# Ledger of designs, part 76: designed miniproteins, single chains, continued (5)

Each design is a single chain, and the fold is of that chain. pLDDT is the mean over its residues in the fold that is shown.

## One batch from the design tools (miniprotein)

Design m18801
Fold by ESMFold2-Fast:
Structure m18801 (fold): chain A 58 residues (1-58)
Amino acid sequence: SRATELAIAREARELAREKGLSEEEIEQVVRRALDMLRQGIVPDGAMLEEIAEEVKRR
């Protein structure tokens, strides 16, 4: 579980950073991804991308 959390957090940060999100937005993406894990859903790359787009939306 801890190894999965660290891997997902890293992947979420990298993806959000590549999309040009701010540090605050990057942390929002990470929190949402980790919340999914706590709900029993392992987010894949497509899910992380959707989260990042939602956080970035104006």
Scores: mean pLDDT 83

Design m18802
Fold by ESMFold2-Fast:
Structure m18802 (fold): chain A 64 residues (1-64)
Amino acid sequence: MKDKLKKEGDKLEAEGQQYLTQGDYKKAYDLFQKAAELYEKSGDLDKAKEAQELAEYAKQRYEE
């Protein structure tokens, strides 16, 4: 179960990075936030923190 959650998190983080590169900060934020939730459930707190920081970065961009 945890391995599957981590793989789903990795997929969402990669998709978030694509949207971030395209300037779709709102979509990137949503994807990074979901990736962080999956990493937390998998027990990978370091990856969860990284995804949260990426989400916060994207949020700052789309709220401006």
Scores: mean pLDDT 82

Design m18803
Fold by ESMFold2-Fast:
Structure m18803 (fold): chain A 82 residues (1-82)
Amino acid sequence: MEKIDKAIEKLIEAAATAAKAGNQETMRKAVEAAGYALKGDLEEAIRKAREALQLAKEDKAVGDELTSLLEEAIKYLEEALK
């Protein structure tokens, strides 16, 4: 439970960061990942978070910040699956 809550918090932070930078695609994927995590569908949450991470790596403005937040979120989701 605590790991899922932390993952959702990091996904929301990533979505907000992406939105402020104008990166709507990464924002959308991070929001989708948070939604799946909230429903308890951790496998789909991880999939969407990884899609967001791939998009974040192409962002020259906030890519490093987005990558850090999304990698932390994925780590918490993977720990929740164990």
Scores: mean pLDDT 85

Design m18804
Fold by ESMFold2-Fast:
Structure m18804 (fold): chain A 76 residues (1-76)
Amino acid sequence: SPLRERLRRLAMETARKLRQAVEEGASEEELQKIVEEGLARLEELARAAGLSDEEIARLVAQFRDAAETLITDLKA
């Protein structure tokens, strides 16, 4: 679906930004700003696609968990 492709692209862009930021020694605050920007865009895309608040909340939780895991792995 168009939404699935846009969300996949957003996840890839967010992961790329997080990888670069960690390599550059970014602060925890800077990393969280990247995550929050991704989440804001995710909510916008999902809402525009007509997803319910419940569905959006599930996607937000999944995105946040994936980003947190990536940050942990990149710092290891």
Scores: mean pLDDT 89

Design m18805
Fold by ESMFold2-Fast:
Structure m18805 (fold): chain A 59 residues (1-59)
Amino acid sequence: MEEYRDRVREAIARLVQLGRTEEASRLGDEFEQAYKNGDEEKLKEITERAERLVREAEA
């Protein structure tokens, strides 16, 4: 769980730098809810989705 938290924070920060603030905010809210629920599968999905969005925005 801690590894996903670090990875998603980095991805969210990068999305904000790229001007995708609304997506970053939504991802942060979704991650916080999944973290509170202990949903490891959803944490992984959100993290992977955030990292993919960063790659797409940088391309």
Scores: mean pLDDT 82

Design m18806
Fold by ESMFold2-Fast:
Structure m18806 (fold): chain A 79 residues (1-79)
Amino acid sequence: DALAQGLELIKQGLEAYRKEDYESAIKYYEQAIKLLKDDPLLTAIAYSNLGRAYEKMGDLQKAKEYYEKAQALADEYFA
């Protein structure tokens, strides 16, 4: 079940983020996005989490790109 696996990866990413392991969090979120591609809202959440992790690593350009991707998906979903 791709949805269940994607949600578990988001959970693992959030756990890594709480431990300040931002590199591992990014890898989990990237894997989750591949599995959640059919769910725009969950994909938007994963992009927001990627943005936060990149922001913590000081990559403000990557953070901005992922926040914009998350916002675009959220705007389309609620359009």
Scores: mean pLDDT 87

Design m18807
Fold by ESMFold2-Fast:
Structure m18807 (fold): chain A 56 residues (1-56)
Amino acid sequence: MEEARKAAETAYEEALRQGRFDEGVELLKKIGETYGPEAQKAADEYIRRLREAAAA
């Protein structure tokens, strides 16, 4: 779980720094798919935040 959470957090921070929101969303989807339901919930939360940031 910690590895999945760290990967999701890193993907989110990288997407924000580079402004590559679509790439960040795709990477987060893959993290959720790879690590299972708890990782999917964390990834979904970061995806939501990235989409809000992209819309602003």
Scores: mean pLDDT 77

Design m18808
Fold by ESMFold2-Fast:
Structure m18808 (fold): chain A 71 residues (1-71)
Amino acid sequence: SENLKRAKELVEKAKKIKKGETEELKKLEEEIKKIVEELSELVKETWNVEVEDLDPFQALLFVGSLFVKEE
């Protein structure tokens, strides 16, 4: 849950940055990808799905969907 919370927080931060051409935005995308990769093994055991071929935005949406399951 901690990794999912962090991933969602990065999604919200990325959405607040309206400029797509900033070094900070690129770092956020890399951090999000790293979190998604760390979650891939946990996702396989918990959700039985794989998150390797998603683009950064789709990966964020996928992680967000995992939060809904925890409600």
Scores: mean pLDDT 59

Design m18809
Fold by ESMFold2-Fast:
Structure m18809 (fold): chain A 69 residues (1-69)
Amino acid sequence: MDEEVKKHAKELGLDDEEYKKAVALARSTAETRAEQHGRPPLSEEELAALTKRILESMAQVRKMEEARK
Protein backbone atom coordinates (compact mmCIF):
# COMPACT_ATOMS: atom_id res chain seq x y z
CA MET A 1 0.00 0.00 0.00
CA ASP A 2 2.55 2.63 1.08
CA GLU A 3 4.80 1.72 -1.87
CA GLU A 4 1.91 2.36 -4.28
CA VAL A 5 1.37 5.81 -2.75
CA LYS A 6 5.11 6.55 -2.87
CA LYS A 7 5.22 5.50 -6.54
CA HIS A 8 2.26 7.81 -7.23
CA ALA A 9 4.21 10.68 -5.62
CA LYS A 10 7.19 10.01 -7.92
CA GLU A 11 4.87 9.89 -10.96
CA LEU A 12 3.69 13.38 -9.94
CA GLY A 13 7.31 14.59 -9.75
CA LEU A 14 7.38 14.83 -5.94
CA ASP A 15 10.44 13.72 -3.99
CA ASP A 16 10.68 11.50 -0.89
CA GLU A 17 10.54 14.50 1.45
CA GLU A 18 7.29 15.78 -0.10
CA TYR A 19 5.89 12.25 0.12
CA LYS A 20 6.74 12.07 3.84
CA LYS A 21 5.14 15.49 4.39
CA ALA A 22 1.96 14.36 2.62
CA VAL A 23 1.80 11.17 4.72
CA ALA A 24 2.25 13.17 7.94
CA LEU A 25 -0.45 15.65 6.89
CA ALA A 26 -2.86 12.83 5.95
CA ARG A 27 -2.36 11.13 9.32
CA SER A 28 -2.76 14.41 11.21
CA THR A 29 -5.99 15.15 9.30
CA ALA A 30 -7.33 11.63 9.95
CA GLU A 31 -6.57 11.90 13.70
CA THR A 32 -8.26 15.31 13.95
CA ARG A 33 -11.40 14.03 12.21
CA ALA A 34 -11.50 10.93 14.44
CA GLU A 35 -11.25 13.09 17.58
CA GLN A 36 -13.83 15.67 16.45
CA HIS A 37 -16.39 13.12 15.19
CA GLY A 38 -15.70 10.35 17.73
CA ARG A 39 -15.12 7.94 14.84
CA PRO A 40 -12.39 5.30 14.58
CA PRO A 41 -9.27 6.24 12.59
CA LEU A 42 -9.39 5.89 8.81
CA SER A 43 -8.65 2.43 7.39
CA GLU A 44 -5.32 1.90 5.63
CA GLU A 45 -7.09 2.12 2.25
CA GLU A 46 -8.85 5.36 3.20
CA LEU A 47 -5.60 6.83 4.53
CA ALA A 48 -3.82 5.89 1.28
CA ALA A 49 -6.58 7.56 -0.76
CA LEU A 50 -6.33 10.72 1.37
CA THR A 51 -2.53 10.76 0.96
CA LYS A 52 -2.88 10.45 -2.83
CA ARG A 53 -5.31 13.40 -2.87
CA ILE A 54 -2.86 15.50 -0.85
CA LEU A 55 -0.03 14.57 -3.23
CA GLU A 56 -2.18 15.55 -6.24
CA SER A 57 -3.04 18.88 -4.58
CA MET A 58 0.65 19.56 -3.92
CA ALA A 59 1.48 18.83 -7.57
CA GLN A 60 -1.33 21.15 -8.75
CA VAL A 61 -0.09 23.98 -6.50
CA ARG A 62 3.40 23.63 -8.00
CA LYS A 63 1.97 23.78 -11.54
CA MET A 64 0.03 26.92 -10.61
CA GLU A 65 3.18 28.53 -9.18
CA GLU A 66 5.08 27.74 -12.41
CA ALA A 67 2.23 29.23 -14.47
CA ARG A 68 2.38 32.40 -12.34
CA LYS A 69 5.89 33.21 -13.63
Scores: mean pLDDT 75

Design m18810
Fold by ESMFold2-Fast:
Structure m18810 (fold): chain A 86 residues (1-86)
Amino acid sequence: MKEVDEALAAIYLALGNLAMERGDYETAVEMYKKAVEILEKADPDSPLLIEAYENLARAYEKLGKTDQAEEWRKKAEEVRKRFESR
């Protein structure tokens, strides 16, 4: 179950990355949010969740939504600190 959810989240991350490359930041936010929702429920300590949060923050920054970008960067840092602290 969790492995399948992580695979699906990875697909949404890839779609978000493609949207970012194409300058479609609204679609990137949508795809990254789907990845975040899956990973928060399936594996909240996943390194993939850190990537999802950081990419979501970057997409919001590209949309000029700096407050939202900072919230997602903070979430990424919290997961990263938990992961890196052993």
Scores: mean pLDDT 82

Design m18811
Fold by ESMFold2-Fast:
Structure m18811 (fold): chain A 115 residues (1-115)
Amino acid sequence: DKERILRLLSDPDPEVRLRALALAANSEDPEVRLAAIPGLAELLHHPDISVQTGALVHLSVLLRDEDPRVREAALKAARENRPLIEELSKHPDPKLSRAARSLLANAEAAERELA
């Protein structure tokens, strides 16, 4: 249910929001995927490396989304958080650093498509 997922993105419980963001990012509805992007960008600042890795993976996929509005919003989020993503790309955890490098590569490709 689109309306329920969108409501859960603003739930006061951070654990509920985290689960709702994963569902929204994988939704068949581009409006729901678009709504997930601000919350996924917030998760890049999460203290849990697994949560940060998940956010990087979801944003990387959204940078290649079929809907140009979703790609543009994901690219904007990547640009606004670029210094953090570059630091994460140097992190000693191999899953986190690979996810960050993948996001940077997808963002570079998306920028070339818009040029």
Scores: mean pLDDT 85

Design m18812
Fold by ESMFold2-Fast:
Structure m18812 (fold): chain A 88 residues (1-88)
Amino acid sequence: HMSKEEISKLFKEAGELATKGIELARKYGAPDEDIERLRSLARKAFEAAQKGDGEGVKKAVNEIKSLVDDMEARIRKEQAEREAALAA
């Protein structure tokens, strides 16, 4: 049984990660589908938190983390390639 404090912490983490992911997507021109997916996952985290469903919030956090990590890896690779091209 997950505590209200643990659920609140996970929900806050979900919101912060989703916001970060959306800002990165907008800045680096990611597809609208990635932004909508992040918004959908953040909404699922909110609904789960409202119901006291800690497992639902945890699942949403993990899915947001995976999507944001994938986006950050793509951005770093693309930035490194552009910097290498400009230095040549």
Scores: mean pLDDT 80

Design m18813
Fold by ESMFold2-Fast:
Structure m18813 (fold): chain A 70 residues (1-70)
Amino acid sequence: MIIEFTIRSREDLEKARKEYEKILKDPNVTEESKKQLKAVLETLEAWLARAEAAGRPDRVFHVTVKVKLK
C-alpha cells in the first residue's frame, strides 16, 4: 500500500495525523510501517515549522510512504 501526504498548511498536517491514528488501529499494517509513518509525520512537522518561521507559508511538502501489510 502507498500513502501520499501533501502538506500545504497546519490543517493538512493535522489531517495526516488523523490518518496515521487510523493506520495505528489497522491490525494488517506492520509495526515497522507504523514507526516509519510516525517518523515521516515528525519530519513534516519540523519542515512546516521551519517554513512558518522563515515567512514561507506557501511552501508545499509532498511525501510518499510505502506501507507494508502483514
Scores: mean pLDDT 76

Design m18814
Fold by ESMFold2-Fast:
Structure m18814 (fold): chain A 92 residues (1-92)
Amino acid sequence: GSMAAQGVLDAKRAAEAGGGEATIEVEGDTVTLTIRGYSEAGLRGVEEAARRAEEAGGRAEIRVEGDTVTLRVSGLSPSAITGLALKEIGDR
């Protein structure tokens, strides 16, 4: 059920491990992961997160604008979105 949420968190961690900066924003039923200064590892993490979102029945969209990669995920269940928001706040 929450593979899509975990994929987004994994992508954020991969981007940060590569020296980039990553932020997660939740608006309604849409989750947006924004990565600045992305590495190839960070990009692979975004692609993996997109696949997990699609496998979970959601929709994933990847946008590249200069040094910024944005992953937008929609169609997730409210519980998956809530779980992602709680993990982002908890950090731990």
Scores: mean pLDDT 72

Design m18815
Fold by ESMFold2-Fast:
Structure m18815 (fold): chain A 67 residues (1-67)
Amino acid sequence: MSPEEAFKRGEELFKEAVEAEKAGNLDEAIKLLDEAAEEYSKADTREAAIHYTAAALRKIGLLIDKE
């Protein structure tokens, strides 16, 4: 998979995670954020690293909210 394709998949997964969060499906949102972070890590660009960090921070927030 090209770095550009990996970044695009990360963006799509992140959007799906946001929709899952809106639906109250926190476990699904957390899983999708993990998958988005993995795709961003494959892109190996500065922009992807920023998005990876954002996904990781959002996941931590959802884990706190899940409690």
Scores: mean pLDDT 80

Design m18816
Fold by ESMFold2-Fast:
Structure m18816 (fold): chain A 68 residues (1-68)
Amino acid sequence: MSDEEKAREMIERMKRAAEELRRRGLTEAADVLEQAVEEAEKLMKEGKYKEAIEVLRKGERDAVRATL
C-alpha cells in the first residue's frame, strides 16, 4: 500500500470515528480528530503523505487523551 493510499484510508476511518464520538457526546475528542483530518488533507494536497500519516496518528492519540 502506498503512503497516499494509507493516508486516505486513515482519513476515512478517522472521519467515521469522529461521527461515532459525536453521536456518543464525546465532542472534544471528535473535534480533535476532525482537526487532524483537516491538517492531513492540507498536507495531502502538498504531496506530504508521510507527514499526513504522522498528523493522523498524533490526532488519534490526542483524541484518546481527550476522552480521559
Scores: mean pLDDT 84

Design m18817
Fold by ESMFold2-Fast:
Structure m18817 (fold): chain A 65 residues (1-65)
Amino acid sequence: MTIEETLELLKKILEELKKNGKVDEKLLEEAIRMLKELFGFTEEVAREILLDKEKLEDLIKLLES
């Protein structure tokens, strides 16, 4: 699992939040898993970031830097 693959998944989740106001549960679970494995986030912290558009945009920007 690469940072580039994680970035694509995070961008997809952000687009779903912007379009539908909600995220597919399977995509959310996969992203939580990636954030836990790559960055050591807890499930609670990962969910908080993934469900908040501003925090998710900030994370994506940080990972692209």
Scores: mean pLDDT 80

Design m18818
Fold by ESMFold2-Fast:
Structure m18818 (fold): chain A 92 residues (1-92)
Amino acid sequence: AEELIREAIRAYENFDFDTAERLAREALKLDPNNATAYALLAAVYLLKGRYELAREYAQKALELDPNNELLRRSLREIYEVLEIEEAKELLE
């Protein structure tokens, strides 16, 4: 699963979102609890304009690894693009 995640991240960084999505999904078939794969799918769907899917996958990533600061930081960017105001309670 780690190899597929690495390849998926590389595809994402090269703007090949279709390959990133496919590889992340394949990683989840091998390891259905891979929080990084869910976070990557959330980012991919966000950039494809699939906001509801992006939110669903972001929530799954947080459920699997709620204490991962790096993952939490990446998901904050996704939530900002999804215009989730509750993420900005301190800025009301």
Scores: mean pLDDT 73

Design m18819
Fold by ESMFold2-Fast:
Structure m18819 (fold): chain A 70 residues (1-70)
Amino acid sequence: TVRKELEELQKRHLEELEATPEEKKQEKLEEIMEEEAEFLEKTLGIPKSSVLTGEQPPAEAAEKGRKVSE
């Protein structure tokens, strides 16, 4: 199952992240996110850009509907 393979990949990444100093954690996290996006693209055929968008920080959508005073 793709979910199980992704889970195993994330588990490995988590172990690497825990072994990484906090200073380098940001760089390692970015590398991990890129590898996960690539994995989903190769496995499910989902574009890397689509996977990254699915992480819920959509720039344009976040600007639309914002309440400037709240």
Scores: mean pLDDT 64

Design m18820
Fold by ESMFold2-Fast:
Structure m18820 (fold): chain A 75 residues (1-75)
Amino acid sequence: MKELSTLELIGEILRIIGEIFDLEREIKELKETEDLSNPEVKKKIEELEKKKKELEERLKELMEEMREKEEKGIT
């Protein structure tokens, strides 16, 4: 398993959060700018939402790892 230092974990978490925000912005722009009755636009939104979900799951894993490392230092 890849074990990151606490600072590297924080950096990776912030990077993933940035990617999630970028995807949310893209989804919002598509919803505001494009015709939502268009099946192609709907598919693009679904693909972006799926990628966002994958990043959110990875973020949860990293946040859990950070929590475990913090708890070990606080006991």
Scores: mean pLDDT 76

Design m18821
Fold by ESMFold2-Fast:
Structure m18821 (fold): chain A 98 residues (1-98)
Amino acid sequence: MEELVEEKVLDESLLEIEITISLLRMQLHTAEPEERERLEKGLEILERAKELLERARKEGMPKSELIEKLRELLEEAKRLGAHPIVIETLERVIELVE
């Protein structure tokens, strides 16, 4: 049987992502040009994670598939040198979903 992530866990995961997105958007207002590009790339990854979690909530997604896709986003964030808070947020969301 395919295990699905509970709606409450998906809602908590979405809240974690939305909090970090808000923090990054605030930092963009005062960021130097080099930091701005890094923050914008981090935001793109978090927006993709948010869309993935929202899709899982609306359509259902096997827990194993959701974890795999979130881990792919985490590895992409690490490769792009995303802000540590982006990496930490994705790691926390993966732990919540597990």
Scores: mean pLDDT 84

Design m18822
Fold by ESMFold2-Fast:
Structure m18822 (fold): chain A 79 residues (1-79)
Amino acid sequence: AKKLGEEARALIKEAVKASLEGNDEEAHQLLGRALEKATEAARKDPSYVEILYNLHTHALFAGDLEGMEKAIKEAREVE
């Protein structure tokens, strides 16, 4: 879980950086990978649910609410 959580967090930071640099396509790809890693981390350890809540705010910024809602819902089952 810790490895997946740290990887998700690193991907979120890279996505934010790419977005600030104007690389929206790369930012969305990184955000999607972060979502996958955060979901898997939360399934193994509920203490990583906060990562999924953070991704929800990034999804609002990026406009991808459907993928984030699914991941948060899955994490809540583990919590």
Scores: mean pLDDT 64

Design m18823
Fold by ESMFold2-Fast:
Structure m18823 (fold): chain A 73 residues (1-73)
Amino acid sequence: MRDEALEKAEQLRELAEYYESIGDEEMAEIYRKAAEEVEKLAEDESLSNEEIKKKSEEIIREAQKKVEELKEK
């Protein structure tokens, strides 16, 4: 759903700002990019609410995988 996707994107932006404020630029970039991708999906009027939900979940999952990869360095 678009409103839920926008709310999730806002939460991701807040996480990006938090990590930037503590000097973790790598984490901040991951969350910022995820927020931008979710916002882009929510603005796409050709997508159904179900497609937005599915694709936003994929974006979030990919971001979590990148976070995990950074921790294994």
Scores: mean pLDDT 79

Design m18824
Fold by ESMFold2-Fast:
Structure m18824 (fold): chain A 62 residues (1-62)
Amino acid sequence: MSEKIRELVHKAMEAYSAGDAETARKYFEEAAKLAEQSGNTELADKIRAWGDAAVAEIEAAP
């Protein structure tokens, strides 16, 4: 994984821990886009799936 993709995923996870669904979604999507641009469509799909799951968990919180 490129250093930039790793940084974006890390920022998304920090936003997730803060309960910020909008910021988490943004960083996961940016990371997925970079993975796709690098020719790694499988990684991009996985990052998007992680982002969807993380946002769903935040939105499901009471």
Scores: mean pLDDT 80

Design m18825
Fold by ESMFold2-Fast:
Structure m18825 (fold): chain A 85 residues (1-85)
Amino acid sequence: MLEETAERLLETAIQTLRIIVKKDPSFKEDLEQLEEAVKTLDLKETLKIAIEILDRVVKREKDPAHKAQLESIRSLLKGIIELME
């Protein structure tokens, strides 16, 4: 189901952000905002917030591998929102 795929992508984004935060603590607020959204919001609103957070993180991230992974996750989450119309 789309919800299960979205939840797995959000979990992967959070795990990737945890790795990024260990290397660069300036991303901690982005991680905390995403974790809070997952706990408090419905799935569709969480996906909207996640896309916004990942866009900000990608613009600041210098590691090409992490940047590419987060850009891929963001693109997939955006596609899921479009299918949830």
Scores: mean pLDDT 85

Design m18826
Fold by ESMFold2-Fast:
Structure m18826 (fold): chain A 69 residues (1-69)
Amino acid sequence: GPEVEEEVGDAVDKAGILVVLGREEEARAILRALGEKYGLSDEVVEEALKLMKEGKFKEATQLLIDAVR
């Protein structure tokens, strides 16, 4: 629902800033918290983090949204 898309977007924005700052463990913690809430696997969280490290924030957001369905 719209709440999922908004919460995923917020998580990617916050984690993305942390990734740019080299604070990868804090970014991972944000994505893991999202994953725990929505039943995302650790593999999906790590793939999203990888995409964000490559600057592919739109792709990371879409992956997370699709994974919660």
Scores: mean pLDDT 85

Design m18827
Fold by ESMFold2-Fast:
Structure m18827 (fold): chain A 87 residues (1-87)
Amino acid sequence: SEEEEARRRRDLAVKATAIYIDVVGLEMELDSLPPEVAERARKLIEEAKKNIDKAMQALDAGDFETAEEYLKKAQEKVDEARRLIAA
């Protein structure tokens, strides 16, 4: 239904926004890290951003399954960056 599609689109957009906020937070920490850690974290953050972009493209196309997969990949990159920074 149109209502069900609108709800799912909204839910996925909310998830994408939450992951993007986490990405911005991680970027703000990069300048306080050792250069080698900052470089590795930056690559993970860039991969997370690329996956968010792909998820948003899939949402615009109405491909909710593909959007969800890309958001999952983006979250995994954010989690990996957090573990790297916390180590």
Scores: mean pLDDT 89

Design m18828
Fold by ESMFold2-Fast:
Structure m18828 (fold): chain A 49 residues (1-49)
Amino acid sequence: MKEAEDALGRGLSAGGSGFADEVTGKHYTELAQEAAKKLGIKPAGDAGT
């Protein structure tokens, strides 16, 4: 959960900033969410860690 939350925070921060130069920044936020789900770690959930 700590690792997934860290990745989510970085992805969300990049997406929230809205860098036009970093089109992947928006998708990185979604990818970070998907990675957490794939690990079985959801917000308010600890089934995969």
Scores: mean pLDDT 56

Design m18829
Fold by ESMFold2-Fast:
Structure m18829 (fold): chain A 79 residues (1-79)
Amino acid sequence: MAEEYLEKGKSAFEKGDWKTAAEYYLQAAEIYLEKGDFEKATVALKNAGIAAQKSGDEELLNRVKELAEKITEAAKKSA
């Protein structure tokens, strides 16, 4: 479940494993998006963005940007 990925992301983040934290937070955000929970998807994405920025990984930063655009478009269609 998405909550499992949030927990793993939080654990990795506290350990300073920014890349692993970003990957788990992105997985959680994707699951919340698929379920239509835009509030939780946005919170998970924000944490993924912080972790990706700390990791300096351009691929992770691009994945955060792409997922942010998908969440925004899905939320607009539900408004």
Scores: mean pLDDT 84

Design m18830
Fold by ESMFold2-Fast:
Structure m18830 (fold): chain A 67 residues (1-67)
Amino acid sequence: TPEEEIARVRAETIREAQKVMDEYDEKLSKATPEEKKKIENEFSQKLKDLGARAGARIDEIRARAAA
């Protein structure tokens, strides 16, 4: 069902976001002040891209269900 597909997308996105956050914390713990700014910008962009991709997938599932 569309709800099951959306739930799977959400669960997958949460897992991916957790991996991104774990990677972020690991890199920050070893980073210089100069590297921290670059890392923060990189991970902010990764999280935005992840959210946008998940939103597009969910919108597509809903559109197919409404047709």
Scores: mean pLDDT 84

Design m18831
Fold by ESMFold2-Fast:
Structure m18831 (fold): chain A 79 residues (1-79)
Amino acid sequence: MEHTEKGKEYFEKGNYEEAIKEYSLALLEDPRNEEALFNLGEAYYAAGNPEAAALVYRRLLELFPDNEEAREKLAELSA
């Protein structure tokens, strides 16, 4: 929980590398944290790594197939 919130704080400040670290730590504690998975994908994309973002969104959809927002993001990145 706290790592997800810290990731958001870094993301808002444009510190995408630190946001990625915090979201990754949240996922080490809970690999099914849907919010952390989505935000990790956003952070990778913002950091200029669309390939990593696409992999994260694909993983999110494997765990949460009804997540329409992640599906739309993955489609934009060309699956």
Scores: mean pLDDT 85

Design m18832
Fold by ESMFold2-Fast:
Structure m18832 (fold): chain A 102 residues (1-102)
Amino acid sequence: KAEEYLKEGKLEEALEEAKKKYLEGIENNDTIKQAEAAILIGKVYLEQGKLELAIEAYKRALYLAPDNKEIQKKAYEGLGKVYEKQGKLEKAKEYYEKAKEL
């Protein structure tokens, strides 16, 4: 699955599987599945250095699952990593702190 492809460095395959999971979530009206898929999409874009796309994917997960602590933790951790990679260390710290509060 997408996480297995990510661990193997197969970023294109990981993205394809994550997008498939996202579409399955839409078809089934499953916002949690959509949010989990958005986290995976964010991870792939972060690995590819597509930082703005990674930010949008993680924010999408927060929007889709506002009451799910596990998804919010993953999204905030992802946003922290993206901003850290951009050199925005204070913003990265803010998101890491949000993740720890959950």
Scores: mean pLDDT 88

Design m18833
Fold by ESMFold2-Fast:
Order: structure tokens, then C-alpha cells, then sequence
Structure m18833 (fold): chain A 68 residues (1-68)
């Protein structure tokens, strides 16, 4: 739903800002944990939306690749 999408995007925007802050402070592991944790929460919120869930799972895979 549009409400779920808005909640997911707000969650990921906040997590991305926090993860970037951790990364710039030299804590790359913390940055990855913050962002992947938020993506796992977002995926759970999108449980009833297979298209959004697939998109979020792809985004999580890219985050792991880029921050690992």
C-alpha cells in the first residue's frame, strides 16, 4: 500500500543517514548493521507486497556488496 511504501522509505532514509554517519566515523561494520537491520525491518513490513519485498531484498543485497 502507499502507506506501507511511505513508512518503508522514511525508515530507510533515516537508517541511511545514520549508517553514512557511522561509515564516515570509520565504523563500517556498524554502518552495515544499521542499514541491513533497517532493510530487514522494511522487508517484514512489506510481507504482503511481493513486488516491494523483492525490491527491498535486492536493495539489501546491494548494501551488503557495497559495504562489505
Amino acid sequence: SAATLAEVEALLERAEREAVRAYLAGDRQKALEIYTSALEEAIALAADDPELKARLEARRARAVQNLS
Scores: mean pLDDT 82

Design m18834
Fold by ESMFold2-Fast:
Structure m18834 (fold): chain A 61 residues (1-61)
Amino acid sequence: SMEEMYKKIREILEEYFNNPEITEEEALERIREVAEKSGLSEEEINNLVTLARKEIEEYKK
């Protein structure tokens, strides 16, 4: 479900923010994989990854 997808994405971002061993690109790749497995289109996946990248950039400010 979409709720399960967003929960997994949130868990990936929380793991990334709390674990210095995880790179930004690794976190974004995991988000992409979750979205692909959830049946999102290429455009929807790219939009989600872009939003996640902005979230990471905002957190680092």
Scores: mean pLDDT 84

Design m18835
Fold by ESMFold2-Fast:
Structure m18835 (fold): chain A 62 residues (1-62)
Amino acid sequence: KDEYRRLGEEHLERAREAERRGDFGEAARHYLLAGWHYRKAGDEEKAEEALRRAQEAGVRHG
């Protein structure tokens, strides 16, 4: 039922951990996955937040 939301939370947590390590490439990938899963769960607000975080992490990586 809420599997996509749970997966979104898991990827969001992994993205934050990667960000703390300074691994912005991994953080961007996990934020993208979190956004995709939140969108599948119908949570557009969390999806947009995760995708914004992915863009920020990608800029820091590149």
Scores: mean pLDDT 82

Design m18836
Fold by ESMFold2-Fast:
Structure m18836 (fold): chain A 60 residues (1-60)
Amino acid sequence: SSLVERAEKLLEEIRKSPKATPELLEEAEEALRLVKESKDVAKVVGGLLTLIGILLELEL
């Protein structure tokens, strides 16, 4: 799925950030798991928003 590929790219960008803490990386990996494994659209959207939110916090 293109959606899963985009989520994986967001996680890779988070991993490359020198500001990423182990706690943020664990949260990002759990968010990607929800995107990949959830059958619930709301959980998939929630996982994507979590990944985007973490990346924005690391940029700011």
Scores: mean pLDDT 82

Design m18837
Fold by ESMFold2-Fast:
Structure m18837 (fold): chain A 78 residues (1-78)
Amino acid sequence: MEKEEEERREKLLEEARKNLEKALELAKELNDKGFEKRVKELLERVERAEKEKVSVSEAEWLKDEAELLLKRAEEKKK
């Protein structure tokens, strides 16, 4: 595996995790248990992806989903 591909995947998954951690804190502040559960499920998926070395495309999808969840959390807050 090329180092470039590995680094890109790791960076995408790290960005996804950071966005999901922020979304989780916002979900807790909002007391939205359903949204909190959804964020936790995606965080678990990201952690699994880090262990399994998924494709760059899968990592990109996880990053995009994480960004969408963070945006939704921010919109709900204000």
Scores: mean pLDDT 80

